# Designed miniproteins, single chains, continued (2): the designs that were tried, part 53

Each design is a single chain, and the fold is of that chain. pLDDT is the mean over its residues in the fold that is shown.

## One batch from the design tools (miniprotein)

Design m5922
Fold by ESMFold2-Fast:
Structure m5922 (fold): chain A 56 residues (1-56)
Amino acid sequence: SSTREMQERSRRLGREGRRLEEEARRLEQLGDLQRARELREQSELAFAGYQAGQAA
C-alpha cells in the first residue's frame, strides 16, 4: 500500500525538521545567525511536508 510509504516519508520529514531546528539553535548559540535562519527555513519546509503527508 502506498499509504505505508507516505507515512514513512512523513515521519522522516518530521524527524528532519526537528534535527534542523536543533542545529539552527546550536548555530544561534555560536552567533551564526545567518546559517541558523537558513536552517530554520529548511525546517519549516520539512514540517510543511510532514503536515501535508499527515493530511493525506
Scores: mean pLDDT 80

Design m5923
Fold by ESMFold2-Fast:
Structure m5923 (fold): chain A 89 residues (1-89)
Amino acid sequence: SAEEEYNKGLELYKQGKLEEAKKYFEKAVKLAPNSLIGAQALVNLGDVLYDLGKLEEAAEYYRQAAEILDGGGGDSSPPLKKAEEIEKL
């Protein structure tokens, strides 16, 4: 399930296994692309890419997460601010 893939991604991210965490968050997004769990996985993809120094890609994922959260009644402000901070560099 999307929740299982997302939780595995979180476990790997906490261990510093960034490339493996990325793959599991990508699987979570594919299983539930327009959902709250998918939006959270997109935020975590942004965080992984930020940690890998891939700032442009990180900003793109933060913006995708913000769009889903805005449409779904979630709080889009945190990922939107992260994207804006990167885009001003």
Scores: mean pLDDT 84

Design m5924
Fold by ESMFold2-Fast:
Order: structure tokens, then sequence, then C-alpha cells
Structure m5924 (fold): chain A 65 residues (1-65)
């Protein structure tokens, strides 16, 4: 399902952030924010869900700087 694909993408992104040296506190905030965004966009196409999650990834990287 689109939801399962988006959830898998969030977990993959979280792992990538950890490997990039982003602090666990920031990664945890990313996961919480990404999951909230996914719930808000539940009726939207997968592409829109993934674009929104990518924006949250960018925000997490900026927060870690």
Amino acid sequence: SDREAALAFIETAAEALREAGIPEEVVEKFRERALKTLEELKDKPLSEKLEAILKVVSEAIEEAE
C-alpha cells in the first residue's frame, strides 16, 4: 500500500540520517514530524507523501547544523 511504502521510506531516511552523523534527538524529531505529515496527507498520492517526507528530511538536516 501507499502508506506502507511511505512508512518504509521514513525508516530508510531515518537510517540514512543516522549514518550521516545526525544526532539521534534530531532523527527522533524527524520520525515524529514525518509520521504526523503522513497522517495529514493520508488521502494524497504517494508522490505527494514522499515529497513532503523529503522536505522534513531537509528540515532535520538544517536543524542539526
Scores: mean pLDDT 83

Design m5925
Fold by ESMFold2-Fast:
Structure m5925 (fold): chain A 70 residues (1-70)
Amino acid sequence: ANAESVEEPIRRMKELIEEIRKNPSKETYERSLKEMEELLELGRRVLPPEKLKELEELRKEFEEEAKKLL
């Protein structure tokens, strides 16, 4: 239960990366950025530092993927 709860924001970040890869558009990018900011704010409050770092690295991966596709 606890491990699954801390993995949920990470799993959602990975889904957003796959979404931009499948449908690279300005609109998808902007919606995903907003959701990622919300996930990071949640992560800063509830995640241990190790998991927060993983979440921050996934945001960087998203930016690099978007940069390649847009």
Scores: mean pLDDT 79

Design m5926
Fold by ESMFold2-Fast:
Structure m5926 (fold): chain A 59 residues (1-59)
Amino acid sequence: SAADAAVAAGLVRAGRTAELLAGARAAVEKGDLAGVEGAARGAEAVGDLALAAEIRALL
């Protein structure tokens, strides 16, 4: 969702990318695919395409 992407973008801007990636891994484990997509979209929104690709590779 737009809200999930906004939270993820905030984490990347704050330099908290390890927390975002850990959250994405937890979302995969729980079957929360929307959370994983939100994390990837948030990374894309701030221009971190490598991080977005890494998050999507968890799927």
Scores: mean pLDDT 82

Design m5927
Fold by ESMFold2-Fast:
Structure m5927 (fold): chain A 64 residues (1-64)
Amino acid sequence: SALAHFQLGGTLLEQGKYAEAEVAFRQALALKPDFAEAHLYLGAALDAQGKHDEAAKEYALARK
């Protein structure tokens, strides 16, 4: 489910596994594109990897 992928992403993000967290959050969003919190946390995972332009786009989607 989208929630399960989101929870996995959160755990990976806490562990500093930013690239793996990105994949998990993208899987959550593939199942539920309107998942605002997943966009926010995907942005954080992208920022942690230096992907700042991609992160900014995800943060904008989190605000709707």
Scores: mean pLDDT 87

Design m5928
Fold by ESMFold2-Fast:
Structure m5928 (fold): chain A 79 residues (1-79)
Amino acid sequence: MREEIDKKYSTLSKREQAVFDVLDKATSATAAEIAEALKVSQSTVNRHLKRLEEKGIVERIEGSRRYRVTGRVSPGTLL
């Protein structure tokens, strides 16, 4: 799991890594929050988030517009 994320992370562009780092630090964030943090457009962030989601590195929180890093299972979310 850690090795899979690390391997995929190394294949990411610098901008995709920046989006990942913001999510990693924030635990979860919307595209708008990431765009504000990185000083880029929401369209740019959405493109990177979709690439990261396709690679299985991030996931959208069900019923929400927020994203989080895959593999960081919050204790107590699985019951």
Scores: mean pLDDT 72

Design m5929
Fold by ESMFold2-Fast:
Structure m5929 (fold): chain A 81 residues (1-81)
Amino acid sequence: SKEELIKELKELIEELKKLARELMEKKPELVAKAIGYILKAIGYEIELELMEEKGIDEEELKKMVEELKELIEELKKILES
Protein backbone atom coordinates (compact mmCIF):
# COMPACT_ATOMS: atom_id res chain seq x y z
CA SER A 1 0.00 0.00 0.00
CA LYS A 2 1.01 3.66 -0.36
CA GLU A 3 0.95 4.04 3.43
CA GLU A 4 3.35 1.11 3.95
CA LEU A 5 5.71 2.38 1.20
CA ILE A 6 5.75 5.88 2.78
CA LYS A 7 6.51 4.34 6.20
CA GLU A 8 9.31 2.18 4.73
CA LEU A 9 10.73 5.18 2.82
CA LYS A 10 10.81 7.31 6.01
CA GLU A 11 12.50 4.48 7.95
CA LEU A 12 15.14 4.05 5.18
CA ILE A 13 15.83 7.82 5.12
CA GLU A 14 16.48 7.75 8.88
CA GLU A 15 18.70 4.64 8.55
CA LEU A 16 20.76 6.36 5.82
CA LYS A 17 21.23 9.44 8.05
CA LYS A 18 22.25 7.22 10.99
CA LEU A 19 24.81 5.30 8.91
CA ALA A 20 26.22 8.57 7.48
CA ARG A 21 26.66 9.88 11.05
CA GLU A 22 28.41 6.61 11.97
CA LEU A 23 30.72 7.08 8.96
CA MET A 24 31.70 10.57 10.18
CA GLU A 25 32.48 9.17 13.67
CA LYS A 26 34.34 6.01 12.52
CA LYS A 27 36.14 7.46 9.46
CA PRO A 28 36.53 11.25 9.87
CA GLU A 29 38.70 11.35 6.70
CA LEU A 30 35.47 10.49 4.79
CA VAL A 31 33.38 13.33 6.28
CA ALA A 32 32.71 14.87 2.82
CA LYS A 33 31.37 11.50 1.57
CA ALA A 34 29.21 11.18 4.71
CA ILE A 35 27.78 14.68 4.11
CA GLY A 36 26.96 13.56 0.54
CA TYR A 37 24.83 10.70 1.92
CA ILE A 38 23.07 13.09 4.34
CA LEU A 39 22.28 15.44 1.43
CA LYS A 40 20.90 12.47 -0.56
CA ALA A 41 18.65 11.56 2.41
CA ILE A 42 17.37 15.17 2.61
CA GLY A 43 16.72 15.06 -1.16
CA TYR A 44 14.46 12.01 -0.68
CA GLU A 45 12.63 13.79 2.18
CA ILE A 46 11.97 16.77 -0.13
CA GLU A 47 10.81 14.50 -2.99
CA LEU A 48 8.40 12.72 -0.62
CA GLU A 49 6.96 16.06 0.59
CA LEU A 50 6.51 17.24 -3.02
CA MET A 51 4.86 13.91 -3.92
CA GLU A 52 2.45 14.25 -0.96
CA GLU A 53 1.40 17.66 -2.40
CA LYS A 54 1.10 16.71 -6.12
CA GLY A 55 -0.27 13.19 -5.67
CA ILE A 56 1.39 9.98 -4.53
CA ASP A 57 2.45 7.42 -7.14
CA GLU A 58 3.16 3.91 -5.79
CA GLU A 59 5.66 3.14 -8.59
CA GLU A 60 7.63 6.32 -7.80
CA LEU A 61 7.59 5.42 -4.07
CA LYS A 62 8.78 1.87 -4.86
CA LYS A 63 11.64 3.26 -6.99
CA MET A 64 12.70 5.64 -4.18
CA VAL A 65 12.63 2.74 -1.68
CA GLU A 66 14.88 0.60 -3.93
CA GLU A 67 17.29 3.52 -4.54
CA LEU A 68 17.55 4.15 -0.76
CA LYS A 69 18.21 0.45 -0.14
CA GLU A 70 21.07 0.61 -2.69
CA LEU A 71 22.55 3.72 -1.00
CA ILE A 72 22.33 2.03 2.41
CA GLU A 73 24.12 -1.08 1.04
CA GLU A 74 26.88 1.12 -0.47
CA LEU A 75 27.36 2.98 2.82
CA LYS A 76 27.45 -0.28 4.83
CA LYS A 77 30.23 -1.57 2.53
CA ILE A 78 32.22 1.65 3.09
CA LEU A 79 31.76 1.27 6.87
CA GLU A 80 32.95 -2.38 6.71
CA SER A 81 36.13 -1.46 4.81
Scores: mean pLDDT 86

Design m5930
Fold by ESMFold2-Fast:
Structure m5930 (fold): chain A 92 residues (1-92)
Amino acid sequence: MSAEELLKEGEYYLYVKKDYEKAAELFKKAAELAEGKDDKLKAKALLNLGEALYKLGKIEEAKEAFKKAAEAAKKAGDEETYRLAEGLYLKL
């Protein structure tokens, strides 16, 4: 399974199934596969990981995921994902 496929599967579990533990596992795998290959996809995976962790009440882990998402988005030049991740990091 590609990083893109894992990201899509994770989004399905996060938004449709509301299985936050399974979503977090899939987003972690997507971010790992994107590491050193696709900073934009890594940022999106880490942003969604933060959302899933927040839904699970894992606030400190969610905060760290949003911070890493912002760093990856900045490297990718993805201003939209950067602003969203930074805003979520600062709120937690």
Scores: mean pLDDT 89

Design m5931
Fold by ESMFold2-Fast:
Structure m5931 (fold): chain A 55 residues (1-55)
Amino acid sequence: GEGAYEGVKQSARDSKGKNAVELAEKGAKELLEEGIISEEDAKEMIEGAREGAEE
């Protein structure tokens, strides 16, 4: 969802590629496994982390 994307993007921006994408992938998979978020939300979290890390 939008909130997940925005939150992860901001976190990744603060870390500036400091494992931001890898942490987002791990976190997204864990949340998806527990049924807290959808597959689409997980994908948005990872994309947000990548975008935040780049800018």
Scores: mean pLDDT 69

Design m5932
Fold by ESMFold2-Fast:
Structure m5932 (fold): chain A 61 residues (1-61)
Amino acid sequence: GSGVESLPDSMRVPFARWELAEVKANPEDEEGRRRALAVLEELARLQPAAVTPLIEELRSL
């Protein structure tokens, strides 16, 4: 992802949850799902304990 590493720590998990919510709102959007997964994977490098469960939830959709 672009620029996600520059997000404040307090914003990273809310941003990850927002990305997951967008995928849930648009389940037919394969491109959106791929973009969201890439963003969540970048965020997981910074906060793996908090973001990994969100990646698992996205992959289960």
Scores: mean pLDDT 79

Design m5933
Fold by ESMFold2-Fast:
Structure m5933 (fold): chain A 76 residues (1-76)
Amino acid sequence: KVEELRKKAEEAMKRAIEIAEQAGLDVTFVRQALRAALGGNIELGEKAAERYKDNPELVKAIKEAIELTRQAREAE
């Protein structure tokens, strides 16, 4: 159960990074922020969404990754 949520969070993070790459953005910050969110620093992930507010598709993907990560941590 918890493993399934963790896998979904990881896949959502990969999707957000793919969207950033397709949009021609520097993915370094997105990757670091999402990795930090997975480790419990959700605030940094939220800052990434604010930074890329001009790209609604990327913001949506980042927020979905953060929410799935939050759910996985709560399920532990």
Scores: mean pLDDT 75

Design m5934
Fold by ESMFold2-Fast:
Structure m5934 (fold): chain A 86 residues (1-86)
Amino acid sequence: MKVRAVVTFRALPGVSPEEFAAGVAELQRLADSLRAEGIDVRLTQLGPTEVRLEIEADNEFDLGAAILAVATLVASGVPFTAEFEE
């Protein structure tokens, strides 16, 4: 059975839509890297300061690795918060 996680990213207070868009570009590059590793990743722009990342993997270990990669990117100083919905 495939496992799934959903992460919603929202701009930090005071972050412009342009700065948020730059952060989303970093997130898109991460999504492309995860897809190259066989992880199914979908990035959906919900608004000018909100984006959703959907991750599907064949097992919980691959999902955990993808979540760690996302957490590492957020910790690197991208201008948004991450909220894990599942």
Scores: mean pLDDT 77

Design m5935
Fold by ESMFold2-Fast:
Structure m5935 (fold): chain A 62 residues (1-62)
Amino acid sequence: MDADVEVALLIIQGTIAEKAGDYKTAAEYYRKAADLVRETYGPDHPLAQELEKKAEEAEKKA
């Protein structure tokens, strides 16, 4: 419940930063979201892997 809302907010913040061209901040939010997903839903959850990939992609643009 609470973790699901926090994950959504972290993804939104990452998307806002990415749209602003702040790829470093975007990567940080995506990594935080991925970590929370792994902690809450399990280490191999598909959403965590997708968020990790988004963070790596943003880091390459920073």
Scores: mean pLDDT 82

Design m5936
Fold by ESMFold2-Fast:
Structure m5936 (fold): chain A 74 residues (1-74)
Amino acid sequence: AREEALELERRLREEGVPPEEALREAARKAEELGDPATAEALRLQLRAGLRGELSEEELARAEEVERELRAAEA
């Protein structure tokens, strides 16, 4: 699941797809393959990259998910 999602992101970038779209597509693929943790990590990367375009609500949610992921790794 994770490897397949990352491979899709890499392939899309090689085809000239913008990094934002590649990350979004990879996140969807990870979720479809039953790996929601990888999907959320990829969505966090997307939101961080689009910081200037994110709403305050979206940024707060991204920070919350990152906090939960860090807690799970401890």
Scores: mean pLDDT 69

Design m5937
Fold by ESMFold2-Fast:
Structure m5937 (fold): chain A 99 residues (1-99)
Amino acid sequence: SKIEEARKLIEEGKYDEALEILEELLKKSEKPSDEVIELLYELLVAALRIENSELIEKIKNLLVDSKNLSLVNKILEKAKEQEDEDLIEFVNEVKKKIE
């Protein structure tokens, strides 16, 4: 499964390769699964934690280009549940560019 492959890549710290798989999955479905959204959230958390500016920008551009407010709102809900203020700010900036 491509979802299982993306999960393993995130666990191994191969974030760019994981993002490529998640981008492909997002392009194939107008309604990404909760599992794909969870993996994208985990990848974003990892990118922010390691301060990888290039990866952060790639994820931001992917979310903006998707124009999928439902996806972005689900990521925002996860960030709020975890009380992650930096991630909440990041997702709100993405929303402003889509809206």
Scores: mean pLDDT 85

Design m5938
Fold by ESMFold2-Fast:
Structure m5938 (fold): chain A 73 residues (1-73)
Amino acid sequence: MEEEAKKLYEEALKHIDEAQRAVDAGDIPAAVEHLRKAVEYAKKLKELGFQEKADEIMKRVREVAERVTAALE
């Protein structure tokens, strides 16, 4: 379980990093897709009982989502 949680956390962080790069490149559809994947990994972390790690991922997702919203304006 702990090894699976670590892998899910790492995968979520990679998608958040890719979403950030997509926003910087103006690729909003790619950024949204990567944020959705990060949210799915956060849900899996929560199901495994790693609420704190899930909350960390969701906080980072919200930060990137705010940047997506700003880029559309």
Scores: mean pLDDT 84

Design m5939
Fold by ESMFold2-Fast:
Structure m5939 (fold): chain A 69 residues (1-69)
Amino acid sequence: SFREQLERLEAQLAEAVANKDLDRVRAILEQARELLEQARKAGDEESVRQAERLIRGAEAAIRVLEREA
């Protein structure tokens, strides 16, 4: 389900940020964008909101990590 995939990506994002792994954060962002499009096609508004929140978090993490590099 979209919920299980998004929950897994949220956990992976937290780990990538803790490890300062910019490449992994970028990969998670692309996976979240793909899930967003699939959730939109399915009409799953809750998963759309969760995916949008995850995307914003990943984008914010990229900005922080790029400035630390």
Scores: mean pLDDT 87

Design m5940
Fold by ESMFold2-Fast:
Structure m5940 (fold): chain A 56 residues (1-56)
Amino acid sequence: MEEKLKEFKEALKKGDWEAVEKAAREIEELVKSGKISKEEGLKAQAEIEKAYLEAK
């Protein structure tokens, strides 16, 4: 999860919207597949939302 969040934040810094969307979807798929806990997924989604708001 940490690596996926890092990829998301790096893509956001570069303004690579396609990479941002791809990383966000990969995080969502990890939650849906049960590879990470629901609680960890909620934290990741909160980080994504916060990064989105902070970016603009």
Scores: mean pLDDT 74

Design m5941
Fold by ESMFold2-Fast:
Order: sequence, then C-alpha cells, then structure tokens
Structure m5941 (fold): chain A 77 residues (1-77)
Amino acid sequence: MKKKIEESRKLAREIGREFADLVDRQEARADELWETKSPQELKAELERARKIPGSFGLDVLLRQKIAEEEKKKKELE
C-alpha cells in the first residue's frame, strides 16, 4: 500500500503540471479560433467544447471572447 501512495503522489504532481499546460493550450486555441472563425463558428466550437472533458477552460475563454465581440459590435452601431 505505501508504494501505491508514493506512486499516487508522483502522478498527482504530474497531473498538476499537465493541467497548467492544458489551460495554456486551451487559451492559445481560443485565440486561434477567434482570429480564424466567424462568430457563428465560434458558437459551434463553444458547444463542442462543453461536451469534451479535456476542454476545461476553453468553454470559459470562448464565451468571454464572444461576449466581448458582441459588445464591440454594439458600440460600433
């Protein structure tokens, strides 16, 4: 049992690093999607992101970018 606890601690540290890297990658991907996709396509990507467990953060980032774009369009009109 003790060896399994040590292995679990090592795994938890690795997961922590991978989690931080995942957040950074999701932010970069959200920026890429924002630059390359229309608002309608971004909405579709947001719906897909909600269904993918590994997409933590991408949902939030895309939602924020869509809201900011809608505000800017309202200011221009």
Scores: mean pLDDT 66

Design m5942
Fold by ESMFold2-Fast:
Order: C-alpha cells, then sequence, then structure tokens
Structure m5942 (fold): chain A 69 residues (1-69)
C-alpha cells in the first residue's frame, strides 16, 4: 500500500470516529499521534484530499479520492 493510500484510509477512519469534517491541521495532528509520521509528511497528502480547498476534509472527499486510485 502507498503512503498516500494509507494516510487517506486512516483519515477516513478518524473522520468517521469523530463524526464531523476535520481541518487539515487537526487530521495531521491525529495521524502523527497514531502513526509517528511527521505532520510535514502528512499535510501535503491531506491537502490532496481537500477537494474543495476550504481547509476541511469530509468523509465524502476521502471516499472520492480513494475511488480514484
Amino acid sequence: MSLEEYIAKLAAEIIEEVGRPLSVEDLAKRIEERTGIPKSEVIPILRKLDLDGNGYITLEEVKKYLASL
């Protein structure tokens, strides 16, 4: 599995657990806490998931991204 696919799947799990859209920064922090992957590596990947560019990632955006792989 690629790093991008792994981060996207984990982002979907976190958003589903929280039950609301999360900011790129909030998601990056949560992923770093779970995986030890630095926010500097995570943030560029999460920005690809932010399809509307509003700084928040929805579960639908992540599912759409994963479906495009």
Scores: mean pLDDT 81

Design m5943
Fold by ESMFold2-Fast:
Structure m5943 (fold): chain A 68 residues (1-68)
Amino acid sequence: MTEERKERMERITKELAEKLEKEYGLSPSRAEAIARFSVATAVAKLGMDAPEEDIRKEAERIGRELVE
């Protein structure tokens, strides 16, 4: 359970970081930092057991708001 949750969070974080790097021209390290914060905030707001799609959508919204 714990390992699968870590893998899921890392996957969402990686995907968001890549999106932010491509769309906003952020450095990989900056994109990863923003993505990690955004995913952590989304999980804190929605809960770890929220659907992956809901966590991804909220994290993307937070990440975009931080870079815009």
Scores: mean pLDDT 80

Design m5944
Fold by ESMFold2-Fast:
Structure m5944 (fold): chain A 81 residues (1-81)
Amino acid sequence: DLGMELVRKEVEEIRRLVREAEESEDPEEAERLLREAREKLERLKELLERTGGLKLEEVRKELEELEEEIRRAEERLRERV
């Protein structure tokens, strides 16, 4: 299941960026990392839609959870800044 393997790899990369932002002592660095995570998530959504929605239905919940994780991290960052 090559398509799902690629999606999971990208999801893992985005989660790594969120975790790295959460662990960062520098608010500016955290903001940059969260911005990169958001850009990767939007690009992943675009790629899935463009390729005919490679199992989009199966990953929809995963992408929704990932977006929620990014939003929560962004809110925590706003409390630091």
Scores: mean pLDDT 76

Design m5946
Fold by ESMFold2-Fast:
Structure m5946 (fold): chain A 75 residues (1-75)
Amino acid sequence: GGKEGVELGKKGLEIGLEAVRKAEGKDVPKGIGAALAGIGGLIDAELAAKRGDGEAAVEAGKEGLEVAEKILEEL
């Protein structure tokens, strides 16, 4: 349901923040991009959950997580 989307968005945010730490002073723009992708997924997941759209909430969180992980792999 919607809570699952929020949890996936949180994981995306955590991965994004880890990417920022790894990029520390070296590839900061990529690290920031990962963090923003995670945050965006969390916001979209919460908005979908408020509408009662659990499927959209899960999808938004998953997309945020996938984008953040992809950016993290490139650091």
Scores: mean pLDDT 65

Design m5947
Fold by ESMFold2-Fast:
Structure m5947 (fold): chain A 65 residues (1-65)
Amino acid sequence: MEKVIEALKKAVEKLKEEGKISEELANKILEALEAKDLEEALKLIQTLPEEVAQEIRDLTIEELN
C-alpha cells in the first residue's frame, strides 16, 4: 500500500510540474495520499480528463516496476 501511495504522489507531482493538472487539484490529491486515503485520491483522479488519469496510472506502474 505505501509503495503505491508514494508512486501515485510522484506521478501527480510530475504532472503538476508539467502543468497537466491544476495546482489546486494536484494539492488536494497529494493531501489525500499523505493522509493514506487512497479512495479519496482515486475519486479526485477520476475527475481529471481520461488522458491525464491514464498518464498517472502509467507513471505509477512504471515507478512500481
Scores: mean pLDDT 81

Design m5948
Fold by ESMFold2-Fast:
Structure m5948 (fold): chain A 95 residues (1-95)
Amino acid sequence: MMSQQQIMQQMQQIGNQFISFGVDQDMVDTFISLGQQVVDSGNPNMQMTFSDTIQNVQDQINQYSQLPPSDQTSSSNTLLDVMIGVFQAMSQYIR
């Protein structure tokens, strides 16, 4: 089973890739903070769902490397906004 540290390491890697695509550090910090809240919840079902979501996000980011730089930035900002909303919603269900 993926440890909390492994999930957060993947989150940091994804965050660094978003930064490389021109996303603001503040947005990435918000994304990582929400991910930390999901991990800290101790809810195994939510952590599994989160791990799968992070893998899917990594696959999407890998596809963004094929886009022109302006489209990389635009697509990454859109994806990150959606993911922040999703993780914020997830955080409301974790105890």
Scores: mean pLDDT 76

Design m5949
Fold by ESMFold2-Fast:
Structure m5949 (fold): chain A 64 residues (1-64)
Amino acid sequence: MERVLLVVGRDEEKAREVAEKLMKEYGYDDYIVAPNLSSAQARELAAEIEREEGKEVVLATAPE
């Protein structure tokens, strides 16, 4: 099953840097940066991607 990294955080550029670093370290198949989502909204988006695309979503939060 493909693994997608979903990174949330207030700073889009910092979230992108975190996504690239984690992609390199853990070998995820793809990543999505979703700035300004709440934890609840991020979990809902992850569940939707898993339901619609049949992929595993891993959630990460970028530091502020």
Scores: mean pLDDT 78

Design m5950
Fold by ESMFold2-Fast:
Structure m5950 (fold): chain A 72 residues (1-72)
Amino acid sequence: MSEKEKLTAEYIALSLLAAAAHMGLIDVDTVRKAAEEILGPEVAEEVARYIERGDLQKAVDLIKKAMEEKLK
């Protein structure tokens, strides 16, 4: 896979996990741990806070921004 394809797959995976946590299907801590492994602890904590506040759109937007920064 190209680096772009790998990052796209990771973005989709994290966005699905964020949506699942928003729907109450999984714990927010599961999303935090996955995001920490891919994006680092600071971004993971901020994503978790948006999900905890019910702001799925901001959580997904932050994941996208962090993924785009990895392509630079």
Scores: mean pLDDT 82

Design m5951
Fold by ESMFold2-Fast:
Structure m5951 (fold): chain A 59 residues (1-59)
Amino acid sequence: DKLKKEIKKLYDETIAKLQELKKRAKEKGESQDVINQKEIQLSDELEKKIKEIIKKGEE
């Protein structure tokens, strides 16, 4: 279950970062396109990290 906990933690951290980015973007008046780009970036990074954890844990 250590793998599951680590993946869950990454999800929670990424969601928190997304929410904070949206908050700051609204305060700064950033465009929706910029927000969307940052969301995709975080999603891609999360996916990459999950793959790394699975690779390490299953090997």
Scores: mean pLDDT 78

Design m5952
Fold by ESMFold2-Fast:
Structure m5952 (fold): chain A 70 residues (1-70)
Amino acid sequence: KREELLKKAEEIISKMSPEEKEMAEGILRQAEKFGALEEAIEVFVESSKTLSNRQTIIKTAMLVGKHNLA
C-alpha cells in the first residue's frame, strides 16, 4: 500500500518541471521528518488527479505544516 503510493508520487514528480520537482521533494522530506509521510503522499496523489502540479504541492505543504504545529 505505502510502496504503491510512493511509486505513484514518484511518477507524478518525474513529469514535473525541475522547480516543481524540487518543491515536491522538499515537502515530502519534511513530511517524513514529521512522521506524516504516508498521509502527505495520499493527499499528493489524490490532489494530482484534479489539481495542477503547483496546487498539488501547495495542498500537500499545508497538510505537512499542520503536523509541524500540532
Scores: mean pLDDT 79

Design m5953
Fold by ESMFold2-Fast:
Structure m5953 (fold): chain A 95 residues (1-95)
Amino acid sequence: SSEEEQEIIDEIGKSIDEILRTIRRVSGDTTLTEEQRKEAYKLYSDTMKKVNELLQKTQEALDAGDLEAAKEYVEEIKKVVDEFVKKMDDILKKS
């Protein structure tokens, strides 16, 4: 349905915004060690590779009219983003 398509688009947008917000904080933090910055950048790069692969699959599913497959890929994107945020918090030692 158009409502389900809109939910998919909204969830993708929120997921990308969360990643971008997180990495922008890292980029602006002058207190981080060189090791923390390198680990954070690597985590960001690895995460974006996974997200881009899932975004491609989501688009292919939407183009095929397969809303169920598209929703499953969006749930995987959300899981990848949750893991990114948790691992980034560990790197930054944020309380």
Scores: mean pLDDT 85

Design m5954
Fold by ESMFold2-Fast:
Structure m5954 (fold): chain A 65 residues (1-65)
Amino acid sequence: GKEVADELAESGDNEAAARIYKHLGDEAYKKGDYEKAIEYFQRALEVAEDPSEYEKRIEEVKKKL
């Protein structure tokens, strides 16, 4: 889960970390846990080479709060 993504980010495997954070954010969003979804998408944004998709997802989730 998040722990694996955090470890991958710390080791410099940013692409794998971003992918896991994205999946965790999508899962949280589907459950209606919008705060967790934003947290995971923010983590993906921090490590991703292209932040644009994650910025868009964060804004969409914020509209649900």
Scores: mean pLDDT 80

Design m5955
Fold by ESMFold2-Fast:
Structure m5955 (fold): chain A 81 residues (1-81)
Amino acid sequence: GKKALEEAEKLAKEAAEKAHEGKYEEAAKLLKEAAELLEKNREEIIEWLVSQGLSEEEARKAVDEAIERARALAEKLEKLA
């Protein structure tokens, strides 16, 4: 759970760097990879967040919102590319 979340955060940071360089297509691809990683590891991330003190409902919302935000940002960046 934790490792997958940390890897998704790394992909999001790399996406921000690519966007700063004007590489919007590459940034969008990295955000899509981050969203896919969160989706594939959703249950393990939820379990880890619950172990850190979140309720299951709070953990599910946090993961689902992160996925939605990553995909929405990727779509916006693709329109700029």
Scores: mean pLDDT 86

Design m5956
Fold by ESMFold2-Fast:
Structure m5956 (fold): chain A 63 residues (1-63)
Amino acid sequence: MIEEGDILLALARMYAAIAKRYPEDAEPSLEMMRRLAEEARKLGDEETAREIEELLREVEERL
């Protein structure tokens, strides 16, 4: 069974890839990643939220 957190993390990875590909237009993708982390926290999936926040930090450090 696919957990909702798995879907949120997959979407976050997609937005991370977009941000890295187009760093000059990264902000919309970074905003989507922040919303996905917030959604994971609302679902009580703190591990997925943490993983998304770690991806966000890595992307921001590379921009």
Scores: mean pLDDT 81

Design m5958
Fold by ESMFold2-Fast:
Structure m5958 (fold): chain A 77 residues (1-77)
Amino acid sequence: SVTVPYVEPKNEKEKKLSKLFEEILGVKPVGTTHDFFKLGGDSIKAKKLLERVEKELGIKVSFDKFLENPTIKGILD
């Protein structure tokens, strides 16, 4: 079993991303290192997430880049 620790959102960007993950996935709380797909996300939900991230935070992340690290931390790297 892999225990992924809950890492709390620390700043406003991390908090907004956590809320976006929670809204799209219907689960909470979402920590900054939690894997979007392990939380129950799929490709359709991931695309919706990335569209909202661009619109609300101005952060452009390709789907391929997101797949490399599908976490809040990965989006902010």
Scores: mean pLDDT 82

Design m5959
Fold by ESMFold2-Fast:
Structure m5959 (fold): chain A 55 residues (1-55)
Amino acid sequence: AREYGYKLGKELYELYGEVTEEMIEAVERMLREKLSDEEAEEAMKGFKEAVEELK
């Protein structure tokens, strides 16, 4: 799950050139709707790690 979120964050940055706060919130909502709470939390950790690296 964490690696999944990390890859998603990198891909969004490559596609859109930035990851906005609104995009982060939308991704978190999508993950919590599609995955278990624990998997969504791990995926969001990876996503945020990728976003931090791309700052």
Scores: mean pLDDT 77

